# Designs tried in a protein design run: designed miniproteins, single chains. Part 26

Each design is a single chain, and the fold is of that chain. pLDDT is the mean over its residues in the fold that is shown.

## One batch from the design tools (miniprotein)

Design m873
Fold by ESMFold2-Fast:
Structure m873 (fold): chain A 54 residues (1-54)
Amino acid sequence: MSPYERAVALINEAAARDPALATRLADILAEGGLAGRAPEDILAEMEAYLAANS
């Protein structure tokens, strides 16, 4: 699974639990992409955010 596919899977998992978490994860993905961050680093931030806010 690519980092992008995994990022989308995390957003979908979060959406099932809390739509606000899904929105924030989508924002992290979009902001990271616009800033030119490595996909692996963006994914790690998304995973950390989900873990801290679960």
Scores: mean pLDDT 81

Design m874
Fold by ESMFold2-Fast:
Structure m874 (fold): chain A 96 residues (1-96)
Amino acid sequence: SMKEDLEAAEKELGNIALRAIIMKHMGFSGKEVVEAVTKGLNELIEKFKDYPEVVELIKELQKKLESLKDAPFEKQLEVLNEGIKKVYEKMKKLAE
């Protein structure tokens, strides 16, 4: 159901953000962080393929993050958190 999908999405989106923070603290490069995040986002695209508006927001987030692979981690994290919020709010609105 959309409600179960929303709960799963919230958890998986949170795990993607947490993984990015952990990788940065472990000394991974911005490129490696973006690659790991992009992989997690691709898994979400496959899970939410029946929600095209959600898929398009995830693809937009991936494109923005790829353009920021050489940017400071703070900016990468800001864009990731904003993108996660937009995806979650869109799914929540579709569940209404």
Scores: mean pLDDT 83

Design m875
Fold by ESMFold2-Fast:
Structure m875 (fold): chain A 86 residues (1-86)
Amino acid sequence: SNREEAVRLLMDVGSLFLGLRTLALTEGLSPEEQKLLDEFEALVQEMTRLYYTEDLEDPEVLAKIREIAERAKKIYEEIKKRLKAR
């Protein structure tokens, strides 16, 4: 169902966010990487808002969640690339 896909995407993005927060606390991030993490956090907040306030069976809501998840994954990949380039 649309709801099941939305929940899966939320869980996936949440797991990535926890990983990035741990890296920020244990490894430290550059100011540029911290800005990327801040953008990621804003996307998590919006996805969480949609989860609690919207109908997850609505295909328009699912489309928004998919867009947010795609943007979050791109930020995660960018932070990982920067960490590997250190």
Scores: mean pLDDT 87

Design m876
Fold by ESMFold2-Fast:
Structure m876 (fold): chain A 97 residues (1-97)
Amino acid sequence: MKELTPEERREAVRAGVEAFIKAMEYEKQGKVNLAASYQTAAGILLAYADPTPEELREAVREAAKGKDVQGLVEIAEKSPVAKSPLARLVLETLKEL
């Protein structure tokens, strides 16, 4: 696989987490096709970046700033996506906020 610079990796992690948050927001709005598209984008970005749990938690806290955290947690918990290890870590971080 193509190697990312540290700066590119940080941006990919941030973009991937932001896409995941947007996917949950669109799912809450009933925009299931948009939610699926953003979920796919998030998965690609995060797989490419291969973040540590610490990097992922930092990005989640940043992306969740100013968001309806309780609403996002409710959507994530009922979503099949929440079964993945990555989604579980995002959900646990959102619950800590």
Scores: mean pLDDT 75

Design m877
Fold by ESMFold2-Fast:
Structure m877 (fold): chain A 99 residues (1-99)
Amino acid sequence: MVTLVLADGGVVTLEVVDTTATSVTVKVTRDASLVRATVVTAVNENTGTIRSSAASSAAEVTYTFTGFKAGDKVSITGAAVGADGTVGISKPLTVTTKA
């Protein structure tokens, strides 16, 4: 789990809720009043492949990133736009796909 706090005080939480040998599922939760939109990016550190979600204004959204191999190291980063236009990027959340 990684929490991003924007300069306006808006909070975004990224949580890995499931991993398989070929997929990583991430849940994104945001403060409805202080965060306007979120985007999640997953980087496969073994292949260099980058995958991004569509922008979401939902208070909670779940994304499943696919196309991994067993034992792949995946770096997940969230970006968010505050209601005031403030932009923030989370620390990376690293996860390994199942063997």
Scores: mean pLDDT 80

Design m878
Fold by ESMFold2-Fast:
Structure m878 (fold): chain A 78 residues (1-78)
Amino acid sequence: APATVTVVFKVEDEEEAEKLARLLASQPGALSARVEKGETTTTVTAVFASREAAEAGAALAREYAKERGVTPESITVS
C-alpha cells in the first residue's frame, strides 16, 4: 500500500525543504513530492508506492537534515 513521508521544517528552512522534496521525488518508489509553506512551518509531503520505500525516504530525510545542519520539527511515515 502507498505510504507518505511528512517532514515539517521551520518556515526559514524553505530552501532546504524544496531541495529535500526534489531529492525524495527522485528516489525509487516515489510517486509525488510537494512543499507547502505555512506562516510558521514549511512542510514536505512525499508519497511512495510502498511502506519500505517511504521508510527509506524518511531515513534519507533524517540524513539530509543532519548534513545540512537543519532540525525538522518532525519526520513521520504514515
Scores: mean pLDDT 86

Design m879
Fold by ESMFold2-Fast:
Structure m879 (fold): chain A 102 residues (1-102)
Amino acid sequence: GVKPGTVLKVLIRMAADENNNVVDEKVRKELSEKVRELAEKAEKGEDVELFVELPAKNGDKIYIKAGEYDTYTEKAIWEEEWETTDVEEAEKKIEELKKKLK
């Protein structure tokens, strides 16, 4: 059985170019697979964090996703998604989300 009380913490920053093309659909798929693998480790009672920060520049559409996921119910305890084209706003949001994930 799954161990109750284990949590997966996620923080992901991604960037898309000015034409709204996400730089590499393979990266998105790989991140989704990593989230699943880390959830399996958490179900075994291991502490798990997925923190991925891809490079971004001003003018890119910067996408940020963060949350804590209950590995027993497989549901988000909380989840937040946010978008900006400003690197400084993105860094500020990342700092806020890192504080929530403490």
Scores: mean pLDDT 70

Design m880
Fold by ESMFold2-Fast:
Structure m880 (fold): chain A 92 residues (1-92)
Amino acid sequence: MTLEELREALAAAPAQLAELRARGVPEAELIYMEAAVEAVRWALENREFAEEVIVDRMIEILSEKDPLLAELLEAGRNRDYERGRELKEKIA
């Protein structure tokens, strides 16, 4: 995806997320996507493009919206795959 495509996708994201919600996409998946969009937007605004910084921001956002999704992403970052698998089963 080009930088131009990314900017266009970020601008369209609220409408696309509303359409996905209307189509019955699971709320946990929507929350995760919303957090990713918000983290990437923050990264573009602050010129922070390191993956680790973006992931940290995403965890922060998810901690407020869905603590279990935040813990799942944190487990993935720390390569705690057993904990991540256990949490994923509880979220799904």
Scores: mean pLDDT 71

Design m881
Fold by ESMFold2-Fast:
Structure m881 (fold): chain A 115 residues (1-115)
Amino acid sequence: MERIEELRKKAIESKDEKEQLTYLNELAGLAIGAIAARDEPLYQAVKEAINEVIEEFKKRGGKYEKLIQAANDLLEVIDRIRELLERAEQAFKDGKLTPEDKRVLEGARAVAAQT
């Protein structure tokens, strides 16, 4: 929680586009870690923080258009990772996963672990 607030603040207050993108990527990493840990409150807190950054950038106007797009793309990727892991875990419980499907799930979890 404390790290999320710090990253949100730094993304909003930074005057360098590369630094702002780095803070957004770190927030996305926290969301992926929360998905892997099944920490729903942490996952929702990160998504809320990214949305707050987007809203602030929208208020600041046109120079933030690319950062707004990048932040929205990160939210989409995070949601897809969550959906993929939930779907894969359900398929595994149902006995529907192949060895290939298990490697995909392991790959997704490895990405989450490396944040």
Scores: mean pLDDT 79

Design m882
Fold by ESMFold2-Fast:
Structure m882 (fold): chain A 84 residues (1-84)
Amino acid sequence: SIYSEHRGENEAIDINLEQLGKGLKKAKSWTCGHCGDKYASIACLECGVYLCEECSVIHRKLSPKHNIRIIDDETMEIIKKTLK
């Protein structure tokens, strides 16, 4: 049943919320989820990953249909408010 699958996701969300609260206090800057070397300035909404500018270009070439959005304070606040 869809409800049974949703139960697993709900437990993961609870764990993620605790980790997010601790992570947000420890991580002051977004780091690229692909290379881990540079600060992230781009978010891929389809994959749910944060990417540096260089890695975002590569990602766009591999997945041109994915929605890419620049990470900025306004965009991050919108994402936080929308994804509860």
Scores: mean pLDDT 57

Design m883
Fold by ESMFold2-Fast:
Structure m883 (fold): chain A 65 residues (1-65)
Amino acid sequence: MEEAMKAAMEMAREYRRQLEAGNTEAAKIAFDALVEIGRMIMENKPASEIVKVKEEALAEVEKLE
């Protein structure tokens, strides 16, 4: 549970960071991942699957930087 909440918080921070930087495409990736992570937490998905969603979203954001 703690790891899942950390993943959600990290995606929320990344979304805000990208918006403040003017990177709307990267912000959308982070936002979509945050929504998916929230859904997975509500469905009691394993933290390992949630962390994987976070890692894939961060990799896509990195490609746009």
Scores: mean pLDDT 82

Design m884
Fold by ESMFold2-Fast:
Structure m884 (fold): chain A 87 residues (1-87)
Amino acid sequence: SHMQEVLKQILEELEKLIEDIEKGKVSQEEARKRVEEILKTVEEELPGEKDIAELLRRAIEAIEDGKIEGAVKLLKFTADRIKRRID
């Protein structure tokens, strides 16, 4: 379905972002912008996925506070949540 294709795209973007953060390939500002873009896609295409949107907002707040390890944990939790939606 369209919803499953959007969830798969968001999952791929999240997994790539997590890898890029863990490898030090992105700045704090770039990481924040990438999460904000993913959140925008969730809010526009998946308006019923309030839990996923809230997790992404918490990740943005953690990045803004410089709590990068906490942000990565939130992004990984969000990715796992999306995997369960696809399965």
Scores: mean pLDDT 89

Design m885
Fold by ESMFold2-Fast:
Structure m885 (fold): chain A 60 residues (1-60)
Amino acid sequence: SADVAKRTVVRLIDNGVTDRLELKGRLRRIFPKKEEQDAAFEFLDKYLKDPEKALKEAGV
């Protein structure tokens, strides 16, 4: 689900994965389905621009 994708992005960043390319690489492996992968990438880009707003909109 999209909620699992959002939580996974937050978890990777909290675990110290800070490089955008490494984050996208890990998300591709975790989410092989395009819909879930696209949701994770969209949330990652929102989170990197404005973490507070992204978390509020995600309900996390």
Scores: mean pLDDT 78

Design m886
Fold by ESMFold2-Fast:
Structure m886 (fold): chain A 75 residues (1-75)
Amino acid sequence: PPVRLSPAQARVVQLLAEAPRPLSRAELMERTGASQATIDALERAGLIRRTAEGRYVLNAAVSLDLPRNDDVPDL
């Protein structure tokens, strides 16, 4: 599976990084043009997370601050 963000995934991440508040799935889809599958893929990848309210937030600095990973995809 691809490790790089698609354009739609990148827009979701950027929108959440700029927004000081959590956004609903519908707002993310409408503002970025991303599908539910795109939002779900970002959540599964750990780039965004759901709040207790069912809204989404960006995981702060998760890719910038955590350089240690030993997981390698087996194709």
Scores: mean pLDDT 68

Design m887
Fold by ESMFold2-Fast:
Structure m887 (fold): chain A 64 residues (1-64)
Amino acid sequence: SEEKEKLIKIAEKILKRPVKPTDNLFELGADETKLKAFRNAIEKEFGRKIPLSEILEKPTIEEL
């Protein structure tokens, strides 16, 4: 879907590396600060408020 492609591009910009939907963002080098930047970018692009706690619990694009 277009939404999923945009989420991948946002994650790749923040992490500065390729991202697959099933990749654990923490294993790709995301810390809490980068994940907060990711959720802020999602809110700006899609108007969706994703709690940081949700991303910390399930840190994959596939879950979003």
Scores: mean pLDDT 81

Design m888
Fold by ESMFold2-Fast:
Structure m888 (fold): chain A 75 residues (1-75)
Amino acid sequence: AVAERVRRAEEELRRLLERFEAAKTMAEVDAVALEVQRLVEEYGGAVTAAAMHRLFKADPSADLTPETRAALAAA
């Protein structure tokens, strides 16, 4: 289900944010960036964007794609 995928992406993004906050070297920051890229490849742009909106509490009325809006609404 879309809601479950958004929730899983949000949980993985939260873990990546924790790793980013703990990063002390540029190599560790690069590793987090690669993991974010892999997450986008796995879940897709719309689901990942919806997860970011949930995690950072961004305005859901923003000019989002129909796919991102639907994914966010389903979560």
Scores: mean pLDDT 73

Design m889
Fold by ESMFold2-Fast:
Structure m889 (fold): chain A 56 residues (1-56)
Amino acid sequence: GRREELKREVAELGARVLKAQGFSEEVAEAFARKNVLDKDMSIEELERAKEALSKL
């Protein structure tokens, strides 16, 4: 659903930001998964996270 799609988008953006900061792809993706995909975030929280990460 929309929530699961937003979780994926936020996790992908978070991983890209971490890779830009010098983290390895494996570490960046694992960190993003743990902090986004495995958490119960609302759609509104995910949309705010996406907006914030997109500005970095």
Scores: mean pLDDT 77

Design m890
Fold by ESMFold2-Fast:
Structure m890 (fold): chain A 93 residues (1-93)
Amino acid sequence: MELSPEERERINEELIKAFNGFLANWDSLSLDDRIAALEHLKGLIEKYKDALSDETLQYIKSQLETLLSKETDPEVIKKIEEILKLIDEILEK
């Protein structure tokens, strides 16, 4: 079933808002909280993949690539790389 443009816009806006809130608090999060937040983000992207615009996915990808450049923890790096791979797979469709 095709979603209305208004429903798609709302889903994209709410995901970006949640992601931006997560990014704003990133440096204050514990390692476990960073991993949990990345797992939650991955789940949201998987759930809403058919509603997410290329612009939204490219924005998230760009921000995650920026986070990846700053991260030294291998578990956090692995989770970011998993999400980046998921985004690339969605964008290739």
Scores: mean pLDDT 82

Design m891
Fold by ESMFold2-Fast:
Structure m891 (fold): chain A 90 residues (1-90)
Amino acid sequence: SVKELQEEIRNLVLELLGKITGKSVEEVRKALEEGEELPKEAKEVLEKIEKELEKKAEELKAEYPDEPELVTEKLALYLKELLKKEIEKL
């Protein structure tokens, strides 16, 4: 489901940030909830992921111009794979 996929993505983001910062998932979650500034290294990894998503979004919109829900679902799956790939590099 879309809700399950969103939850998986959220958990992967927390895991990625935890590995980059050396903090636990709980510490990262609390820092984000309190509006704490992300360190430069974490921001650079997230910006790289954002650029890859923007490129994939343009490709998917061109391939499926009349199917915005399908584009959104495919982008969410692609984001999940990008997050897993970055986590595996650490």
Scores: mean pLDDT 84

Design m892
Fold by ESMFold2-Fast:
Structure m892 (fold): chain A 110 residues (1-110)
Amino acid sequence: MILTKEQWEELKEVLKSGADEVIKWAEENLKNKETIEVLKEMAKRLLEAVEEAAKNKTPIEELVKKLLEIIEEGLARAKELEKDEKHREDIEELAERLKDGIESLYKSFS
């Protein structure tokens, strides 16, 4: 499915809000600079993927798959670097919320 201009703007807003929440949480809660940088890079990759998809008019199904892959890669790297068990659980929960938000928005466009 190809999104309308308004649906692209809604998707960008949801992902920007989610990315900002991830960065803010990481900077306020994490002490490991490498874990913080991994989460920031994940957020950057998510936003770049949406901008590229909007430019190329990528089908939403392909974009959703790409966004979920970026989140899973970021989560795996962050969990490997983070030694605090509670922070690993919080990162996993945050990643699940991001995935749920993306999937819920995709279902709303169908």
Scores: mean pLDDT 82

Design m893
Fold by ESMFold2-Fast:
Structure m893 (fold): chain A 98 residues (1-98)
Amino acid sequence: AVAKATVRLIVNSPSMDEVEAFVEELQKRAAESGQIIKVEREGDTPVIVLQGHSEEAALLGVMLAVALARESGGKVEVEVDDSNPKRMHELLARFKAA
């Protein structure tokens, strides 16, 4: 059995409408990825919870979020608040190095 992986992302943007648009686009891209990635917003906060069916699915979710933030031209920034901060720092370092 593949262990589910959970990642929390903090979306820094000038408005909550931008956060909502970001969540909707991330959900769309996650669905198009072919991976099972659950994308949920924590209430009406700027926090997004990514739950992947596997660590690879969760990593793909994070990579999609980072790509969306880059496409915003700096209007939206993503900070990682992971249940395992060391692992997430390693995954982000690998993505940044690629």
Scores: mean pLDDT 72

Design m894
Fold by ESMFold2-Fast:
Structure m894 (fold): chain A 83 residues (1-83)
Amino acid sequence: EEEELEKAMKEIAKIINEVYQKLKTKYPDDEVREIIKWIGEKAYELLKQGKPDVDEILNEIIEEAKKRGYFDVAKTLEEVKKK
C-alpha cells in the first residue's frame, strides 16, 4: 500500500545513489546518467507492477545490467543487496 510503496521507493533511491557515487569515478558523466536512468526506470516499473520486495527488484536490475554488459554495475548492485 501507500506507506509500503514510499518506504520501498526511498530504499531504492538510496541504493541508486550508492551506485551513482561508485560509478561517477569510473565512467563519463553522460554514461553514468544513462545507467542511472535505466536503473531508476526499471525499479519504478517493477514497483508499479506491485512488486514491493526490494530484493526481487534488485535481482531484476542485476540481470538487466548483465544483459547490457555493465558487469561492474551488476556487482555493485549485488554488494548493496547483501547490505
Scores: mean pLDDT 76

Design m895
Fold by ESMFold2-Fast:
Structure m895 (fold): chain A 62 residues (1-62)
Amino acid sequence: SDADLAARYRAEIDRAIAQLEAEGMPQATLDALRARVAAARSIEELRDVLTELGVRLAQLRS
């Protein structure tokens, strides 16, 4: 269901943000990302945040 997909995306986002925090990303940036997740009203908005987090994590692994 869409609710199950949203819950899964939120869990993946939480894990990605925790990884960025562990890597020393500024708290202001982390807070802004968390606020965007909290404001998200659609699967598409959650996917956009997850995509951005994926790009940021990939930069740290390069």
Scores: mean pLDDT 84

Design m896
Fold by ESMFold2-Fast:
Structure m896 (fold): chain A 109 residues (1-109)
Amino acid sequence: SIESYKKVVKELAKKLIELAEKLLKLVKDEELKEKIKELIKELEELLKKIEEAKSAEEVLEITEELIEIGERLLEIAKEAGAPKEIILEIEVLIGMALIVRGVIKLVEF
């Protein structure tokens, strides 16, 4: 169960990194580019944390951080005027992370 949560959260983080990298190629504003680079760094740090997670509580905390980073990426994407498809893909990943959070809270707490 814990390993299943870790696997799903890792996959969501990796997909957010891919979307952030796509955004980085489309964004012309240097300030927004630097914000995207910082979010990619935070997501890479989350990948390390999820590998080391040993409890449902730790996975839940990491999932909460993933949601916050996703919401920040969504804000940047909207501000940059990103294609609606990229915005939708970010929103879907946030939604999936919210579902994972809900499942962990229902099953483990």
Scores: mean pLDDT 89

Design m897
Fold by ESMFold2-Fast:
Structure m897 (fold): chain A 69 residues (1-69)
Amino acid sequence: SSSQLEKEIQELEKKEQEYLELSRRYFELGAKYRAQGDMRLAILYEASGGVYLIGASSYRLAAESLAKR
């Protein structure tokens, strides 16, 4: 139904926002450790931030796909 589809789109948009927030926090941690000279932790947190950005993009594409139907 239309209302069920709208609910599914809203849940995907919510997941996108959650992953964008996680990505931001991980990049902030990476920047902090980079400034401290801890390159190992900086790289690990930056990589985690990137993974969450990819996840957010996947949720966005899924929501857009449903909205076009």
Scores: mean pLDDT 90

Design m898
Fold by ESMFold2-Fast:
Structure m898 (fold): chain A 65 residues (1-65)
Amino acid sequence: MKKRQEEFRKRAERLAKEFGLESVEVKGDEVTAKVSLSATRTSAVAIRLISIGIETGMSVKVVLV
């Protein structure tokens, strides 16, 4: 579990640095990510977050704000 959470955080931090994320919360195997609707590439960010979740074995929920 810890390894998957850390790997997800590292990848999410890189994505956040490029596109900006409002918040990311990790609880066990579940991730809730808030992505700004005002971001130029909101849909691409959401898709990439879901892909990172699949690759790391985390369940990702994306909320648009």
Scores: mean pLDDT 70

Design m899
Fold by ESMFold2-Fast:
Structure m899 (fold): chain A 66 residues (1-66)
Amino acid sequence: SDAEIRELGRRLHELIKAGKSEEALETLKELLSMLSGERAEAARQTAIGLAKEYGNDELAEQIEQL
Protein backbone atom coordinates (compact mmCIF):
# COMPACT_ATOMS: atom_id res chain seq x y z
CA SER A 1 0.00 0.00 0.00
CA ASP A 2 1.03 3.66 -0.41
CA ALA A 3 0.98 4.07 3.39
CA GLU A 4 3.39 1.14 3.84
CA ILE A 5 5.68 2.56 1.13
CA ARG A 6 5.73 5.94 2.93
CA GLU A 7 6.51 4.33 6.31
CA LEU A 8 9.34 2.22 4.81
CA GLY A 9 10.76 5.38 3.20
CA ARG A 10 10.64 7.21 6.54
CA ARG A 11 12.31 4.29 8.35
CA LEU A 12 14.98 4.08 5.63
CA HIS A 13 15.85 7.78 6.09
CA GLU A 14 16.17 7.37 9.89
CA LEU A 15 18.34 4.23 9.52
CA ILE A 16 20.68 5.96 7.04
CA LYS A 17 20.89 9.03 9.31
CA ALA A 18 21.69 6.78 12.31
CA GLY A 19 24.47 4.97 10.38
CA LYS A 20 22.68 1.60 10.61
CA SER A 21 23.95 0.46 7.22
CA GLU A 22 22.85 -3.21 7.29
CA GLU A 23 19.30 -2.38 8.47
CA ALA A 24 19.12 0.48 5.93
CA LEU A 25 20.15 -1.84 3.08
CA GLU A 26 17.56 -4.48 4.09
CA THR A 27 14.84 -1.81 4.44
CA LEU A 28 15.70 -0.44 0.98
CA LYS A 29 15.51 -3.97 -0.52
CA GLU A 30 12.04 -4.36 1.03
CA LEU A 31 10.96 -0.95 -0.33
CA LEU A 32 12.33 -1.76 -3.81
CA SER A 33 10.37 -5.06 -3.81
CA MET A 34 7.15 -2.98 -3.54
CA LEU A 35 8.10 -0.52 -6.30
CA SER A 36 8.73 -0.80 -10.04
CA GLY A 37 10.28 1.18 -12.88
CA GLU A 38 10.85 4.90 -12.34
CA ARG A 39 9.58 4.86 -8.73
CA ALA A 40 12.07 2.12 -7.77
CA GLU A 41 14.97 3.98 -9.42
CA ALA A 42 13.95 7.26 -7.72
CA ALA A 43 13.90 5.54 -4.30
CA ARG A 44 17.31 3.95 -4.96
CA GLN A 45 18.86 7.28 -6.06
CA THR A 46 17.37 9.08 -3.03
CA ALA A 47 18.91 6.46 -0.71
CA ILE A 48 22.32 6.84 -2.43
CA GLY A 49 22.11 10.63 -2.00
CA LEU A 50 21.15 10.34 1.68
CA ALA A 51 23.99 7.89 2.39
CA LYS A 52 26.49 10.30 0.80
CA GLU A 53 25.01 13.32 2.66
CA TYR A 54 25.51 11.50 6.00
CA GLY A 55 29.09 10.50 5.07
CA ASN A 56 28.42 6.79 4.50
CA ASP A 57 30.13 6.26 1.13
CA GLU A 58 30.32 2.47 1.73
CA LEU A 59 26.51 2.24 2.04
CA ALA A 60 26.11 4.43 -1.07
CA GLU A 61 28.33 2.00 -3.02
CA GLN A 62 26.35 -1.02 -1.71
CA ILE A 63 23.08 0.60 -2.84
CA GLU A 64 24.56 1.34 -6.30
CA GLN A 65 25.12 -2.44 -6.65
CA LEU A 66 21.38 -3.15 -6.14
Scores: mean pLDDT 87

Design m900
Fold by ESMFold2-Fast:
Order: C-alpha cells, then structure tokens, then sequence
Structure m900 (fold): chain A 92 residues (1-92)
C-alpha cells in the first residue's frame, strides 16, 4: 500500500513538471520525497497525493484528462471521486 502511494506521488510530481516545463523542480521534489520515504506515513502520503492532484487539476485544461486524474486518484486512495471533490472543496 505505502509503495503504491509513494509511486503515485512521484508520478504526479513528474506530470506537474511536464505541464509547467520545470523538469528540474520536479526532479528536486522527487529527490526530497525519496529522502523522506522512511519518515512519511501512509496518511501523510495520501494527503500529499490529494495536494498534488489539486495542483495538477488546476494546471489541466482538458476535461477528459481531469476526469481520468480524479478517477486515478480515487482508485489509488480507495475512495470515491465525489469524496475527492468534497475533500478538495474543504481545503483538506
């Protein structure tokens, strides 16, 4: 479970780097995440994934890509797409 959450967080950071064109920032963020791997709890990784998903949604203009991102995050976190909307709306 934790390994799957960790890999998802890395993938989201890479996608943000691709969209923004800042690959160096993405590489540095991934290195920081790798350093903290042993310190990060499953709940902290889930919160990180929600935060990264919110940022990627803000950067994504295509409705189909936004839908796929939400579905992917819901599957990884084991919650519904509606629950993700509720969490993002509440600023969690």
Amino acid sequence: MKEKLFEEAKELIEEIGRITGDKKMAEEAIKELEKRREELSEEELKQGILTLTAELLRLTEDEEERKRLLERTAEVLGISVQEIYDLLRKGL
Scores: mean pLDDT 81

Design m901
Fold by ESMFold2-Fast:
Structure m901 (fold): chain A 87 residues (1-87)
Amino acid sequence: SPLEELKELAGRLEEAVLNNDLEGLAEVLRQLSRFAAELGLPEEAARLDAIAERIEAGEVTTSGQLLDVLIEAGEAINRMREALLAR
């Protein structure tokens, strides 16, 4: 189920954050971006890819920047959930 896949990805995102695993966080964001693209949400896909790229480049270094990443990822996940429930 696409909803089950989204829940699994959201759980992996939460786990990466709780473990302070930036590499794992970037990987999950890339997976969420691909999923968003498949759902026809190109703006959300591009946003998630941009965040993953910044993490991979070592540009996310403060707790405030990590919080901003979580807020943006959460917004994208909610948008993806809405798209799935509208089908």
Scores: mean pLDDT 85

Design m902
Fold by ESMFold2-Fast:
Structure m902 (fold): chain A 60 residues (1-60)
Amino acid sequence: MTKEEVEERIDEIAEKFGLSPEARANLRLAVEDLGWYSEEDLERIEKMVERGLAEGAARR
């Protein structure tokens, strides 16, 4: 995966869940800390965001 593909995937996740600009920035930081991982890792991150929103916890 290229860095651009990772950024596009993050944008898709943010748009899908209606994330604020701040929440989107936090998601990008989390992916950056993980070192631009595979699509499987991005799917894991998507599930993490979904879980956080479901619990009303829009925080890390």
Scores: mean pLDDT 70

Design m903
Fold by ESMFold2-Fast:
Structure m903 (fold): chain A 57 residues (1-57)
Amino acid sequence: MLSAEEAAARMTAIGREESDEERQIALIRELAKEHGVEIPEQPSGSLAGAAVLNRLG
């Protein structure tokens, strides 16, 4: 495998991760609203997401 091809594949994977993570954050926000929990306006950190999920159950 060539480094250029590997780099391209990795960049594509990262892009998909970003989109998927954004959708998961949206779901967490809806869950929090149902349970009356307030989530930080920009929950981009994994720690924030994990903490909220842990508290919600």
Scores: mean pLDDT 59

Design m904
Fold by ESMFold2-Fast:
Structure m904 (fold): chain A 81 residues (1-81)
Amino acid sequence: LSREEVEERARRAFEALREALERRLSPEQVAQWTAAWEAALAKYLTLPVDAAVSALRTLVGHLGQEAQLPREVVERLLAIV
């Protein structure tokens, strides 16, 4: 995997996560989750590619669980990363 591939997967996972959150949470809560994602992503993109992918998968799982997304939605998000 290249750095560009990791960044593309992160962007696709973020867009899918944001859409799932917008269906369930208020705009204020969505903004808070977006800020948390951006902060974590900035840190993860400094890691080696393999570590970045692992960290992104952990982040998607964690945020999905915290937002109480259905298992099927979380599994779909993890498939993007």
Scores: mean pLDDT 76

Design m905
Fold by ESMFold2-Fast:
Structure m905 (fold): chain A 75 residues (1-75)
Amino acid sequence: LEARVRQATREAIKALLEAGRPDLARRTGLVVNELVSLGREQKALEVAEEVLKAVREGNLDRAEEIVREAEREIE
């Protein structure tokens, strides 16, 4: 699971950087790392995979909403 979270997070960050959203890439990394620290590895994987899917579909608004919702859970 840990290796899958790392892989999905790296792919999501790379896709966001290529899409011109370094701010969202940073926020994605921070929220995933915090979820892992809280023992919520499955949720961390879901967030990373959903962000990656949204970016690949060209839906940056959806990617931002996913990150914002995850941030809300850990603030």
Scores: mean pLDDT 85

Design m906
Fold by ESMFold2-Fast:
Structure m906 (fold): chain A 61 residues (1-61)
Amino acid sequence: MRLEFPSVDEAVAYLRELVESGRLTRAELTSTPAPGTKDAELTWRVETEDGEIEVVARADV
């Protein structure tokens, strides 16, 4: 399953809720290399009982 968020902050908030709820069994962050400006793409791969979830967010202002 893949979830896309319009901002990195919203994606992080969603992941924190899963952690606090105890739904996450494992989480791995994969960062796409980008200079410290726009067009950064971050992908978090998390594992739950229902399977793997990819959380994707683009740092787009």
Scores: mean pLDDT 67

Design m907
Fold by ESMFold2-Fast:
Parts: C-alpha cells; structure tokens; sequence
Structure m907 (fold): chain A 75 residues (1-75)
C-alpha cells in the first residue's frame, strides 16, 4: 500500500540517512493515508522521541523541536 511505502521511506530516512525531518514527513503522510497503520504510528513515536526527548536536549532546529512537541501533545 502507499501507506506502507511511506512507512518504509520514513524508516530509511530515520535509520539510514539520519534525517529525522524527512522521516517525520513520511510517517505523517502514511498516517494521513491510513490512521491505523501500526508501523507508521510506532515510527512516528520514535521520530518524535528523537526530535523532542522527554529528558535531555535535541540536535534539531528550534522550529522542528517545537513542531515535534506540538505533534506529541496530540497523541
């Protein structure tokens, strides 16, 4: 499915390319297509934990961190 393709692309962006911003966009696209897609929901949580950790600092831009925190608050 297209949702599965976005989920795979998000996993590659996060795990291989070390690009959490691109991974975030792919997981959000997957969930827009299929809100119940378990792998995409799990991937999104993992990316949000990296961008906006509950403890410690983030290496991402302040804008991306703020966006990740806002998204996490809706989960």
Amino acid sequence: SEAAAHTAAGRRAFGVDADPATALEHYLAALRLDPDHAAARRGLRHVLDELAPATGESRASPELVARARALRATL
Scores: mean pLDDT 80

